# Designed miniproteins, single chains, continued (5), part 28

Each design is a single chain, and the fold is of that chain. pLDDT is the mean over its residues in the fold that is shown.

## One batch from the design tools (miniprotein)

Design m16943
Fold by ESMFold2-Fast:
Structure m16943 (fold): chain A 80 residues (1-80)
Amino acid sequence: SKETEELIEQLRKYLEEEMKRNKLSEEQKKKVEELFEELIETLRKLHEAIKNNAPWEEIQELLGKVEELGRKIAEIIEEA
């Protein structure tokens, strides 16, 4: 939806400002950007899985991956 795309862009801009504020190295910024793209891809896969009535096991795996990616992003930002 347009709302989801707007939220993704707002989150991207927020992360860019947080990386700048916390003076992340270029390597740290690249890692956050890579993890963020993986997070967005995983959320898209989760959305498709829900739409297609995928087995709960598949939904659970995707939810776990979303949580792990979010945690990794937070750790890099917080440890900077």
Scores: mean pLDDT 83

Design m16944
Fold by ESMFold2-Fast:
Structure m16944 (fold): chain A 100 residues (1-100)
Amino acid sequence: MLSLEELKELIEEIAEEVLEEYERENPEASEAEKKRIRATVESFRNEMILALETGKDIFGRPINSLLEAAEYIVEMAEKYLSEEEAELARRMRELLEERL
């Protein structure tokens, strides 16, 4: 099992991979669009790390694994954010699942 620090490093690595994929697939994206996407992915990264550190989500539900933290972020993105942002959350979950 990975340590908490190793899980945090993995989340940071996956966040960078998602941003690099976005820039490769959207080379014509404006600087404003790139900044917005970066802020969204950084928010997802920070919220997953916080859930792992505290062992709970914002509703007080237990978070016992990285996959549960990723599922929580996908749930929130699908419920409260745009489809584009939800797709970014789902891509982060997919990459995390591949590394676990």
Scores: mean pLDDT 85

Design m16945
Fold by ESMFold2-Fast:
Structure m16945 (fold): chain A 90 residues (1-90)
Amino acid sequence: SKELDELLKKIEKELREELEKKKHWSEEEKEKALSYVMNYIRELISRTPDFTFGSLEALLKVIKTILSNSESFEEFKKLLEESVPLPPVK
């Protein structure tokens, strides 16, 4: 939907801004992290039929917290997968 696409674009912008705060991460690592997390969000939405805008806002807060506490992309990936596991495919 157009509303979902615009919301995902806003989320991508906010996550890019959080990644820019990671001054010790390489630009390549930041782009990999952004690509990974945006694909992760899309997969989570596709596997969660009752996903709402409120759910997405709550998810964004969790992701930002995990990202702020991560020292590397590999740690971020591990913490995200542990804290926000993907539901099984229907």
Scores: mean pLDDT 83

Design m16946
Fold by ESMFold2-Fast:
Structure m16946 (fold): chain A 60 residues (1-60)
Amino acid sequence: EEEKRKELQKILPGLTPEEAYEVANAAKRLKEKGFSVEEIAKALGLTPEQVEKLIEVYEK
């Protein structure tokens, strides 16, 4: 859990590990609803590459 939060924070520098985890959870939920990585990135103000990495780490 703690290691996962730290890995997520490395993708989103400037956020706390807890905040990064919340963003990753939101990204995963949007993916489950059928949104594309590009659409999720636009909605969250991130790059598509950041969204892909967040979901990968979250799903570990």
Scores: mean pLDDT 80

Design m16947
Fold by ESMFold2-Fast:
Structure m16947 (fold): chain A 79 residues (1-79)
Amino acid sequence: MEEERERELAREIEELAREYMEKEKLEEEIAKALAQMEMAKKLYEAGEQESLMGRMSEEEIKEQLERLKKKLEEMKKEE
């Protein structure tokens, strides 16, 4: 059950990361990290975060997402 949910979530993260890479032309590492943080945030809001990413608090997820977004903004300024 948890394994099946983890498999489904991994698919969604992978698809989201590919979308960021193709549509927004983000680097693979950044796209994957952003996708993981976005999904972790959504799971926490749905009350399902504990199933797969339960070791991260809502505050930690938000902080990591903010950090990644700031990094993306700096990369855009550099270009």
Scores: mean pLDDT 64

Design m16948
Fold by ESMFold2-Fast:
Structure m16948 (fold): chain A 76 residues (1-76)
Amino acid sequence: AVEEIRKEIAELERKLKKAKSFEEINKIVKEGLARLDALLEANPDIPAEVVREAVVRFTALALRAIGDLIDRELAE
């Protein structure tokens, strides 16, 4: 369960690095969030610290990808 969560975060990072638009980032984030939610629902005994780590990493990766695109759009 913990390893599956970490694999999902790694996969999210890989996909976000290839994203070239806000629409693509939004789709990747939505799909990743749905998969993480399903994993958490299936494994309610996952330690709170692991859940917190996953949420923080997910948020940081999504914000980084969005921030990079915003910087490009603002600079144009």
Scores: mean pLDDT 76

Design m16949
Fold by ESMFold2-Fast:
Structure m16949 (fold): chain A 58 residues (1-58)
Amino acid sequence: GGDAVGAALAAGGELLRERGVGLADLSPEQIREIGAEAGRRGGLSPEAAERALVTAGM
């Protein structure tokens, strides 16, 4: 992926580690919250960051 996708994936992974969960453990609303924060840190939209995290299997 590009730099923004990589940064969003790294941010999303850290957020999940801090919470002690994977995406499969989360509700759709919680996944959107993680996507929004990862997107802010990576420079992606919330939808693009959410899609990247789901596609990466986090």
Scores: mean pLDDT 81

Design m16950
Fold by ESMFold2-Fast:
Structure m16950 (fold): chain A 86 residues (1-86)
Amino acid sequence: GEEALELAEQAAEILRKQGLDSLADQVVKLARDAVRAAEKGDVLSAEISIGMLRIVAGVLKLMGYDEAAELLLRAADLIERLVRSQ
């Protein structure tokens, strides 16, 4: 869980440097919600938050924020592995 949150915070820092502070806060919140749901065994809530992270990453990639998108995809993959380990 911790490594996924660190990746989300790295993506958020990139977004904040671009002036996207609200979006940065939202991606950290989504990652945190996904990790908490995964750790509680709430598979449905975890999968919804993981799906939202992947959608946001796709939009960021279309906007040219490739590094932030890759960090969020890696965070989502780590959270998905956490869900599958429960």
Scores: mean pLDDT 86

Design m16951
Fold by ESMFold2-Fast:
Structure m16951 (fold): chain A 68 residues (1-68)
Amino acid sequence: GPVHEQVAALAKRAVDLLKKTTDPELRKEIRDLIHEFNERLVAATDDAQIQAAIDEAGKRLDELEKKS
């Protein structure tokens, strides 16, 4: 479904960004984002909560991509 496709796309973006990033502080921020996103997905009880986690993680990832 669409939420699973979005989760997979965000995970790929985060991993790709981590591979390209050499700054240890930015690498920590990317890893912290991945960890927090996974925690929110595990805690989600409905699709609306999953979508909210996707939207927030996507925004934060966009900001980290600009800093890399």
Scores: mean pLDDT 84

Design m16952
Fold by ESMFold2-Fast:
Formats: sequence, C-alpha cells, structure tokens
Structure m16952 (fold): chain A 67 residues (1-67)
Amino acid sequence: IEELRKELEELRKHATPEQQVAIDALERMIENLEKAIKEKTISKEGYDFFLDLLRRALEGLRAELEK
C-alpha cells in the first residue's frame, strides 16, 4: 500500500490536470482500503480483489503517461 502511494506521487509529477483527477481517485481508493483494514471491515478476499484492481489501474495509467 505504501508502495502504491509512492507510485501515485511519482506519476502525479508527469500528469496533466485531467490525469491528476484519475490519480486523485486512485489515492482515495487507497485511503478507503487502508481505513477498511484498520477498522477490520474488509475480508482477505475483498482486500486481495481491491489491491489487484488498484495495481491494474496503476499499470493502465502508467502506460498512458509513457505515450
């Protein structure tokens, strides 16, 4: 999770204002996931699902920024 936050900060340095909106949305998802873990409101299956979803979204965003 900390690694995902650092990757988002790095991507934000190269992002357009429109792409920053997507980065902000992903950061909110990470914050919500961290809160759910702290409050024990998420199952392991749910955590793994959202973590995979976040990684895929980051890969897609990175691919767009490389163009």
Scores: mean pLDDT 74

Design m16953
Fold by ESMFold2-Fast:
Structure m16953 (fold): chain A 108 residues (1-108)
Amino acid sequence: DREKALKDVGYLSLSSLLLHGEATPEEVDLLERLIQDPDVELTPEEKELLERAIDKYVRRLLEKYGIDTEENREELKEKLIELFEEHGRENVGKIYKEAVEWIKKKAK
């Protein structure tokens, strides 16, 4: 389910922003809602907020490895969606490791 996987990618993204002290109050509220109900129906404004949070997270990961391009951001976003569809939210540690390995291969 692509919509579910997108919310799971958003959960990872928002959690990372919060951990690094970079989450806005609106992003914290959205994260809390996703934690309480992963199947919650998001408003259009919340969907836009989620997409922006995902973009910030993906950009930061790619910047760390010196390969932040528009093309690589879209590829990494799709890779994260695929990994969450395949493994599910409970395997976030495995998903993160596979995403980082993918980035490292691209950086060569």
Scores: mean pLDDT 83

Design m16954
Fold by ESMFold2-Fast:
Parts: C-alpha cells; structure tokens; sequence
Structure m16954 (fold): chain A 94 residues (1-94)
C-alpha cells in the first residue's frame, strides 16, 4: 500500500515532466492549440493529484470523464505527445 503510493507519486512526477517538455515544444511551435490544451489539462490534473488537499476533487473530475469523452481526451493527449516527439526528432536531425 505505502510502496504502491510512493510508486504512483513517482510515476505522476515522471509524467508531469514529460508533459511539461511536450507543452514547451508545442508552445514554441504554436500551430496545434487543441493538442496544447489537452496536455495542459492533463498536467493540471497530475499536479493536483500530487497535492493531498486537492486529490479528492480531481478523483471526482476523473470519474466524470467516461466513455467517448475519456476516449477522445486520451486520443488527443497521445496525438499531442507524438506530435511533440516528431518536432523534437526533426530539430535534432537538422
């Protein structure tokens, strides 16, 4: 239980760092505002999940993201991460 909580917090911090990097890349590019918004929303959720006073509030919001809404959100986040990675790879290849 305690080890599982530590692992969850560690993975949340890793994800937040990945999201921050992707957000920075997409902000610099400026062309994909919907993808940027999806990443910013997920980052806000992870930062709130790491705050014990706000965790219950975020869990209720996550429970409301069901079916097509959750699927669409996850697809946008995945697309945003792939697009950010493509931009990073293209800059490194140049």
Amino acid sequence: SEEEEINRLFMARVRALELKRAIEVLQKDGSKTELLKALQFELDLYEKLMDPEKRAEVNELIKQLEGETLKKFLELVDEAIRYAQKLIDEERAA
Scores: mean pLDDT 78

Design m16955
Fold by ESMFold2-Fast:
Structure m16955 (fold): chain A 81 residues (1-81)
Amino acid sequence: DEIARLARELAEEVAAATPGLTEEEREAAARHLEELLRYLASKGLDPREAAELLRRLAEADLAGDDERAQAIADELAARVA
């Protein structure tokens, strides 16, 4: 299952960048990322492209780059409209 693999890889990257997450929080994040990727795929987005956009969004958010984060969020919204 490509979506499950992409969600796992994304969750691992986010966990590595977010010190102090509990095991429960890490498991919840992985489940939510899988649900989000499945939702985006159901709207016609390529799962790999959706995962890359979510990764970029997380990187921008962690860096405090609000303009980049907003631009990526707007792109995701446009792709599912």
Scores: mean pLDDT 78

Design m16956
Fold by ESMFold2-Fast:
Structure m16956 (fold): chain A 65 residues (1-65)
Amino acid sequence: SLEEQQRQLENLEKALELAKEQKNLVIARVTLHEAQELLQTLTDPELKERMEKLIEETKRFIESL
């Protein structure tokens, strides 16, 4: 459902925040992988945009370490 997809996105956003706070590359890589997989199933334009932003932010964070 849309609500479940939104909750999953919110959980991934929180996971990235945790990875940034802890400078944890493992959490960041897992978050990136899960975000990329979920993006393939999304049809809602707003959720797609948020997920693409999360993916780019996660990649940028990984590159900064």
Scores: mean pLDDT 88

Design m16957
Fold by ESMFold2-Fast:
Structure m16957 (fold): chain A 68 residues (1-68)
Amino acid sequence: MKPLTVREVQALLTRLGLLPEADGVYDAATAAALRAFQAGHGLPVTGVLDEATQAALVELAELLGLRG
């Protein structure tokens, strides 16, 4: 399975209300949104798109029907 791009991650975080917009740039706002997601899902709060964080985002995207 191909990993999520920064823009796809931002689109998911925007859909969850954690990020205002997806611009494709990994910035401080994106890192803050990832920390909020990680805290909500019991993951280490690093703001980094590690394997566990990516797997959780993919699972959530499929659950919400955001991956067509």
Scores: mean pLDDT 76

Design m16958
Fold by ESMFold2-Fast:
Formats: sequence, structure tokens, C-alpha cells
Structure m16958 (fold): chain A 80 residues (1-80)
Amino acid sequence: EVARLVEEARRIARESNDPDAETLARRAEEVARDESLSPEARLEIVRLLVEAVRALKDGDYSLASTLYSTAALLRAEDLI
């Protein structure tokens, strides 16, 4: 469920005390509310953003960057 994933992202971001993680958690919330996206795209993109937030908390900036870039590309693809 998308709402549960958004709450998970917010929890991880709060625990990380990282402004970038907070930004990604807010982005996940924005995607979850985007009715122009298909339900499948919203779920997939939010999952990637949650994993990006987790990667930031773990200090894996390379993984976080890859996951965020993939989420951004999928969002753009669904909007065409």
C-alpha cells in the first residue's frame, strides 16, 4: 500500500536527521498524491524513493542517487 510506504519513508528520514532524506520522503508523498500517474507507476516510484531514503540513512550515496534517478525517469515516462 502506497500510504504505508510513504509513512515508512518519513520515519526513516526522521531517524536519519538528513535534509536530503527529508526531501526524498516529501517527494514520495508528492508522488503518492499524483493522480496523473497510474496506480502501478505510483507504487513503483514510491518504492524506489523509500529505498533511496534508506540508502541515504545507510550512507550509500551511490545507491541513493541511482534509485532517485530511476524514480525520476519512471515518473516522466508515465506522464507521456
Scores: mean pLDDT 80

Design m16959
Fold by ESMFold2-Fast:
Structure m16959 (fold): chain A 76 residues (1-76)
Amino acid sequence: SPIDEAERRLLGLYLDYQENSLSREEFLARVRELAAALPDPALRAAIEGVVDEAERQNLSVEEFLRRLGAVLRELA
C-alpha cells in the first residue's frame, strides 16, 4: 500500500538519523521531500502536518515518529 511504502522509506531515513548521517533538521527536511512526492493528497497532508508540528514544537525524531504512526494508523 502507499502507507507501507511511505513507512519503509521513513524507516530508512530514521536509520540514517540514528547512524548520525542526518541531523534532526535534515531528517525532517527529507521526510517533507518524501511527503511531497506521494500521490495521495490526504497522506501527503497528514505527514506534512506532523512535520509542521515537530518543527513548531521542537519535537524529537522519536516523538515525531510516535505521532506520525498514530496519524497513519487512523488513515489505514
Scores: mean pLDDT 84

Design m16960
Fold by ESMFold2-Fast:
Structure m16960 (fold): chain A 94 residues (1-94)
Amino acid sequence: SEVEKIIELVKEFTEEVLELLKEAGVPEEEIQHFEKSAENLIEVIKKSSVDESKVYARIFLHDTREWMEKHKFPEEIMKKLEEIIEKVEKEIEK
C-alpha cells in the first residue's frame, strides 16, 4: 500500500531524528514529546488518502526543521537533518 510506504518513511525519519536529538543531548521529556507527535501523525496518515498522507508527512518534516532551528541546534546536527529531509522527500515524491 502507498499509505503503508509513507508510514514507513515517517517511521524511518522519526528514528533518524531521534538519534540526532540524543546526540544533541535533548532531555528525555522532549524526546518523548517528539515520539508522541510522530505516533499521532501515523494514526492520522492511516485514515488519510495517499495525497493527504504525502502532505502530512512533508509538513511533519518541515515542522521538525523549524522546531530544531528555533531551539538553535548545532550546525552539524542541522546539516544531518537536511540530508535526512532531502532523502525522505525524494522517496515521498516517487
Scores: mean pLDDT 88

Design m16961
Fold by ESMFold2-Fast:
Structure m16961 (fold): chain A 91 residues (1-91)
Amino acid sequence: ERERLEEMIEELEEIIEFLESLPEAPPAQPPIPFPLDRLPDFTLEQLERLVRDLREFRRLIEEDPERYLPYRPELIEIARALLKTLKERLE
């Protein structure tokens, strides 16, 4: 399990670096409604699915930046909260 958490952390840090490298996108989209406060209660499988979803969003931004780049701020917030949760579980 520890090795899985470490792999997820590494992938997530790479995703965050990618998202932070992107320019700001007009126009603003409505925020993605995501319960960040519930992340500590997620199972390992749910956390792994969220990392996969963020990886897929990276791909979508690369393929169609006009459509998906406006979600960048929300994705960064989700990714950072997830990273914190994973690091806390690695204790």
Scores: mean pLDDT 75

Design m16962
Fold by ESMFold2-Fast:
Structure m16962 (fold): chain A 93 residues (1-93)
Amino acid sequence: SSLAAAQAALEALGKARQLIKNKGDPEEAIRLLREAAAHLAAVEGADPALVAQFRSAVERAIEALRRGDYEAALEHVDEAERLAVQAANSAGV
């Protein structure tokens, strides 16, 4: 369901955020960010512009992680969380 997909996306983002904050495994954080994007793509009726902005924020977070910029990665994950909530709300979930 779209609600379950939205919840899964937010859960994956939260786990990624915690790993980044604790300077944990960056590859695991990247995996969770990609999972979040896949889950949000399964939310039917979400505003395509918000989904596109969310995907852009996730990609910026991944790029920041790859260069070791954990502070920038956290900022981009926080933006992705806000956009994911807005996208889910636009779908009525």
Scores: mean pLDDT 90

Design m16963
Fold by ESMFold2-Fast:
Structure m16963 (fold): chain A 93 residues (1-93)
Amino acid sequence: SMEDVIKDVIETLEAIREELEKMGDDDVLGITKVMFVLLGISTEIDLFGSKELSEFMHERLDRLLQAVRANDRAGMLALIDETISYLRKILES
């Protein structure tokens, strides 16, 4: 269901958030893992999400990938927190 997709995405983003908090500045493997997980979220939403959810999440994931490429950890954390908060509001709708 759409609710199950959103719940899985929230759980995955929370796991990424925890990993980002523990990462060192030179953690190339950690950053690589975050990038692959973000690509996985994009794929899951495209396959199992609604068009509206897909469009919303693509915008958010593009901004997250930009923050990753800029090595902006504070920006990554802020964007993840905002995305989780918004997705939780959708589940409560």
Scores: mean pLDDT 77

Design m16964
Fold by ESMFold2-Fast:
Formats: sequence, structure tokens, C-alpha cells
Structure m16964 (fold): chain A 89 residues (1-89)
Amino acid sequence: SLAELLEKNMSEELLEKLREISRELEARTFKSKEERFEALLELFGRVLGLPEEKIKEMREVFKKALEAGKLSEEQKEKLTAIVKELLAE
């Protein structure tokens, strides 16, 4: 799974930050997929220190996916590239 690949290839500090994000998300209730995704982006910026440009790219991909009613293969590849960049740091 994606989670197993992340766990095997990340530093302990990055793993702890992702656990913090997961804990904060689990503590919240969401009315929509959009609300949950916006909360995830906020936590990525605050906890992981992702630059605003990456947050903006993720938001645009999600908005297009929501408007289309599903995530396209191109959009999945773009999100996967962002995750791989996080693994490389």
C-alpha cells in the first residue's frame, strides 16, 4: 500500500509528523470530501512545511477531480509525484 511504501522510505521525523497529521484528521469530523481535503492541505502546510505552490497544485487537482466526479489517471500521477517529492526530502 502507499502507507507501507511511505513508512519504509521516510525518516523517523517525517513519520512522526505524518502521525501527527493522521491524529489531527481522526479527531475531526467532515461534512464533505472537499472539507476533509482542505483540512489535509492545511496540515501539510503547517506540520510538513510544504510550500504554498505545492498546496495550490494539490488544491487545483482536487477541485478538477471534484468537478469531473472522479480522479483522472493524470491527476493521480500528479498527486503521486508530490508524494514522491515528500519521500525524497
Scores: mean pLDDT 67

Design m16965
Fold by ESMFold2-Fast:
Structure m16965 (fold): chain A 83 residues (1-83)
Amino acid sequence: IIETIEKAQREVLEALEADGLDVEPVREHFDKAIQAVQNGDYSTAIEHLQQAVETALKLGASPETLETIRRQVKEVIDTIRKQ
């Protein structure tokens, strides 16, 4: 799970950087999701992953970057829900 979130964070931040956006607000939500998973709080982890998508949208991420973020976040959430 943590490795899946770290991979998603890397790809998402790379896409945001390509759009010329400040990655820190989105990175912060991924970091909090990792911390929540480490504490066994999967509900909080899912909420932070969803907030990462909303934050990217608010920052003005391109439709292509938003598609990448939504795909990566969905993959992580689906992995968490399998546990």
Scores: mean pLDDT 83

Design m16966
Fold by ESMFold2-Fast:
Structure m16966 (fold): chain A 90 residues (1-90)
Amino acid sequence: MELSEEDRRLQLNALRSMAETLIRMLEEGKISLEEAKAIFRKNYELLKPQLDDELRKLMEDTVKKLEAAKSKEEAIAVLQEFLARVEALE
């Protein structure tokens, strides 16, 4: 699905905000590793019909990397990589 420039910008802002929030909550110990994985997967499932191919692939790849994460530190690193890639697309 092709997003308008405005819709794409709103989606990028939403993805950035989500990633920043998950990183902070993991660092503060407010959520578990498994809760962070579940929240990211849920957001991907909700958003994927509205995402273009590039953003969908980025989220899908990040879901796979998060599933493979064995520690909070690995999950934070995956989310930081995702955040940097989202910011590069702005």
Scores: mean pLDDT 83

Design m16967
Fold by ESMFold2-Fast:
Structure m16967 (fold): chain A 89 residues (1-89)
Amino acid sequence: EAEELRKRAEELEKRIEELKERIKELQKKYPNNLELIKLEFRLFAAQVDVDLARRLVEEGRLEEARELLENAEEVIEQIEEEIEELEKK
């Protein structure tokens, strides 16, 4: 379980880095877009949850870590959908 949670956190970290790059590209097309600013803020919050979950895994608090990773994954999926929608325009 701890190993599975570590792998999940690593996967989410990679997805966050990809999304940061995509937001940066969109900011060049849509400077000062409030939706993009909100997406950056939400992505930062997801990153905090992933980082905290990693610390909780090391402390043996696996249930709390899992909950944070599940919440972060949901937010990341929502951000991915919004970015895809913006990229189609």
Scores: mean pLDDT 86

Design m16968
Fold by ESMFold2-Fast:
Structure m16968 (fold): chain A 100 residues (1-100)
Amino acid sequence: SLEEEYKELRAKLDKIIENLRKIVEEHPDFSAIEALLLSLERAKQLIDEAEKKGYPVEDLVERLKQILDSLEEFFGKDVIEALLAGDREPLVKVLESKLK
C-alpha cells in the first residue's frame, strides 16, 4: 500500500541521515557532507509538517522518492544501498574523490 511505501521510504531517509551524522562525526573536514545532512534534515522536517497538516500520502511518497532518487543519481545506487545496509565506506570514498 502507499502507507507502507511511505513508512519504508521514510525509514530509508532516517537511516541515510543517521549514517551521514556518523560520517560528519568521523570526518569533520568534509564540510560538504554537513551541508547535505542539514538539507536532508530540513527536507524530513517539511515532510513531517506536511503529514501533520493532512497532505495526501501519495504526495509524501512522491517527495521522498524525489529525495532518494536525487541521492542515488549523485552518489550511485550501490553507494546508497551500502549506506542502507550500514556500510559507510563506499560513500566516504566517493566524497574523497568528488570533493569540490
Scores: mean pLDDT 85

Design m16969
Fold by ESMFold2-Fast:
Structure m16969 (fold): chain A 58 residues (1-58)
Amino acid sequence: GHEEAAKIGAEGGAAAGRAGMSAEAANQLPYKSALDSGGDEEAAREAAEAGGRAGREA
């Protein structure tokens, strides 16, 4: 569901940030991943927002 997508996105974004990836990558990778897993655009946007936020903090 969208909640799981957002959580996975936050974890992925934080990992990307720690690895020195840009906040854009931390945002876009969860978005694509959620869509690829059959999530809707709402779930993808939530994952992207969570990932981007976590990436900025890392």
Scores: mean pLDDT 69

Design m16970
Fold by ESMFold2-Fast:
Structure m16970 (fold): chain A 90 residues (1-90)
Amino acid sequence: SMAEALKKVLELVERSVERFKKRFPELTDYANQLLEEIKKAAEAGDVASMAKYVARLYSRMIEEALKAGDQQLKREAFDSASEIGIILSS
């Protein structure tokens, strides 16, 4: 169901946000702001806005991982983004 799909997406996003904040604590406010926007969009059933904020989150995680040479975080961000894309397209 759509509700189960959105729940899975939020669980993945929340795990990614915690991982992101642990690696880059200086970006905590930014990551939390995006998480709140994603949650608001999901609660409203606004899949387009949710996808927009999810894309912003993972793009920033990948950019910061690349700047830091963090190949592990880069792979984790790509894997999570891919899984979310599959969930939302099924």
Scores: mean pLDDT 88

Design m16971
Fold by ESMFold2-Fast:
Structure m16971 (fold): chain A 82 residues (1-82)
Amino acid sequence: HMLSDEERELIQKAIDALRESGLFSKEEFEKMVEAINKALLGTEKLSDEEYELVKKAVEAFRQLGMDEAAEIIEKRAEKNKK
């Protein structure tokens, strides 16, 4: 399943909201974005550490009201977990 343009826009909006939220340090945020991108690309399996980073980001997205983006990312991470 390839992401639609609408799904990509929702995910980008969620990532932008997370960055602006101040919930995480810049370093933690960058690691989360890398893990999310890896999950969405699906060419590699996520490590346990990468999967936990994505789960933490998904929880934060839900707290910010970005439920649709959170669901898309979570489903992709579950599919691409080792």
Scores: mean pLDDT 83

Design m16972
Fold by ESMFold2-Fast:
Structure m16972 (fold): chain A 86 residues (1-86)
Amino acid sequence: MVKTASASASLDGNKAKVTVTTSDGRVGSGYVDLPSSSVASVKAEVLDDGSVLVTGYDANGNAVGQAVASAYEDGTLRVSPGVAVP
């Protein structure tokens, strides 16, 4: 697993676009599905294992869903969608 140094997320319809930067300066992006249609904003957090937790929030700031994205390195850095968390 590639070590992620920073991550960001932006809302694109009902999906979050996640961008990750590794400690060696590589950049990758991908989309994760959010389990809720009421998402108004998203945030990304780097987890201890180098995966990225994406949290969706409604218009009142309540967390309404989460998804995990993982950075892959197979010659080119990329971010792939993970599993949605209840």
Scores: mean pLDDT 68

Design m16973
Fold by ESMFold2-Fast:
Structure m16973 (fold): chain A 57 residues (1-57)
Amino acid sequence: MKKITVENASSTEGAKKAIELAEKGHEVELKDKKGNETKLALVRKEIEEVKRKAEEE
């Protein structure tokens, strides 16, 4: 199985793609470039919640 890497996850477009992929059950790897660690952490949290809810069906 392969991981899908989203390099610009702190951007609106990157965040949306990462969340959508996670909702579909894909493994998403977020890349952190110096500057927007806080936004990346928020996106990761959102993905985690989406995955938990998806597992609940």
Scores: mean pLDDT 70

Design m16974
Fold by ESMFold2-Fast:
Structure m16974 (fold): chain A 86 residues (1-86)
Amino acid sequence: MDFIEEKKRIYELSFKENLTDEERKQLGNIIKKRAELAGLTDEQLAAEVGLTPEQVRAIKEGKIKITKEEFIKIYLVLDEKISQRP
């Protein structure tokens, strides 16, 4: 899936008040893949978005409900880091 399609999907899902387990896992997998592409550890991503490494891991696993604002912020940070990598 390319960046535009993933951004569209994460934005679409961020508007839902009631996410299913599958949708939460899907969003978590998108963040996980983006973090891998950016070369960021859970600790590094947590520092960038103001979360703990444990919270970042829980989000990637779909175990924690996050706000729309948090989801968008994480995605934008990852997109920026991918663009800036050497």
Scores: mean pLDDT 72

Design m16975
Fold by ESMFold2-Fast:
Structure m16975 (fold): chain A 99 residues (1-99)
Amino acid sequence: SAEEKIEKAKELLKKAEEYIKKGDIDKAIKLLEEAIKLASEALFTSKDKELQKKALEVLERAAKLAEQILRKDPNNLDAQILLGITRLVIAIGKLYLKK
């Protein structure tokens, strides 16, 4: 369900943040990718506006974590790509919610 995807994505983001603090950037990126995928699926498959808003909040948190990775490792191409994709998904999601 969309709610289960959102909760799993939130747990993955907490784990990603811990790996960022430990300097394990590759593990953090993999968890971030899975969290973004789950939150994006919840956002675009749910017809519940409250679940869509929660998915957007998860995506916004994921974007902030990607920015945190880039502050530690500015040349990390995977983090740059993830940030770009996440920002695009957030923009599309916000546009969809306005209609």
Scores: mean pLDDT 88

Design m16976
Fold by ESMFold2-Fast:
Order: structure tokens, then C-alpha cells, then sequence
Structure m16976 (fold): chain A 66 residues (1-66)
């Protein structure tokens, strides 16, 4: 399943488990993404590379799918 960038951004901004540094880094990476959508695997890889835990990454992805 593909996730829209805007849904991912909203999920990241709304999550209390992310630090402001992590949010800034992830949002900057999304801004540079050449397409309007990412796969769940691509989103997971982005979050984990920014130091986000698997628990928080799963929560963000779930919220972005709503």
C-alpha cells in the first residue's frame, strides 16, 4: 500500500513519541522525496533511520493509513 506524503506528515507531527529533532529530520527527508507517495516499507525505513523505535514507527504508519 502507498501512503500519501501529507498523511505521513500529519501522522509525524501528531505523534508525541517523536522528538522535535526527529520530526524535523523526517519532514526534511519527505520534502526531498521525488514522489507524492511512499510505500509502508519506505516510510518504516525512513523512520528507523531517524532513530525512531519500531513501536513508534508502527504507530505512525497506522495513523497515516487512516
Amino acid sequence: TLLPKEAIKEAIEADPGLTEEQKAAILAALEKWPYDELSEEEVRDLLLSAGVSEEVADRVIERALE
Scores: mean pLDDT 81

Design m16977
Fold by ESMFold2-Fast:
Structure m16977 (fold): chain A 83 residues (1-83)
Amino acid sequence: GEERVEAVRFLAEQARKSLVLGALNPETRERHLQGAEILLNAARALVAEATAEDPETGRRMEEVLRRELREGLEEMKRILEEK
């Protein structure tokens, strides 16, 4: 239940921060993007496991992941386009 949703939220928030840091820092961008990918892969694995056991919990986790990813990518694009 709640603990799985919070785990995905934490992973997604950390992935979002890594995407933003990658956008801001060209010299470390590759490492930050790789970090974000690892975190997103972990989050997606948790969503898949939860969805198999409880589709409702999986759906909530997926909603959180998608929102954080959309916001992170949008912020990353804004930084890259405005600089």
Scores: mean pLDDT 84

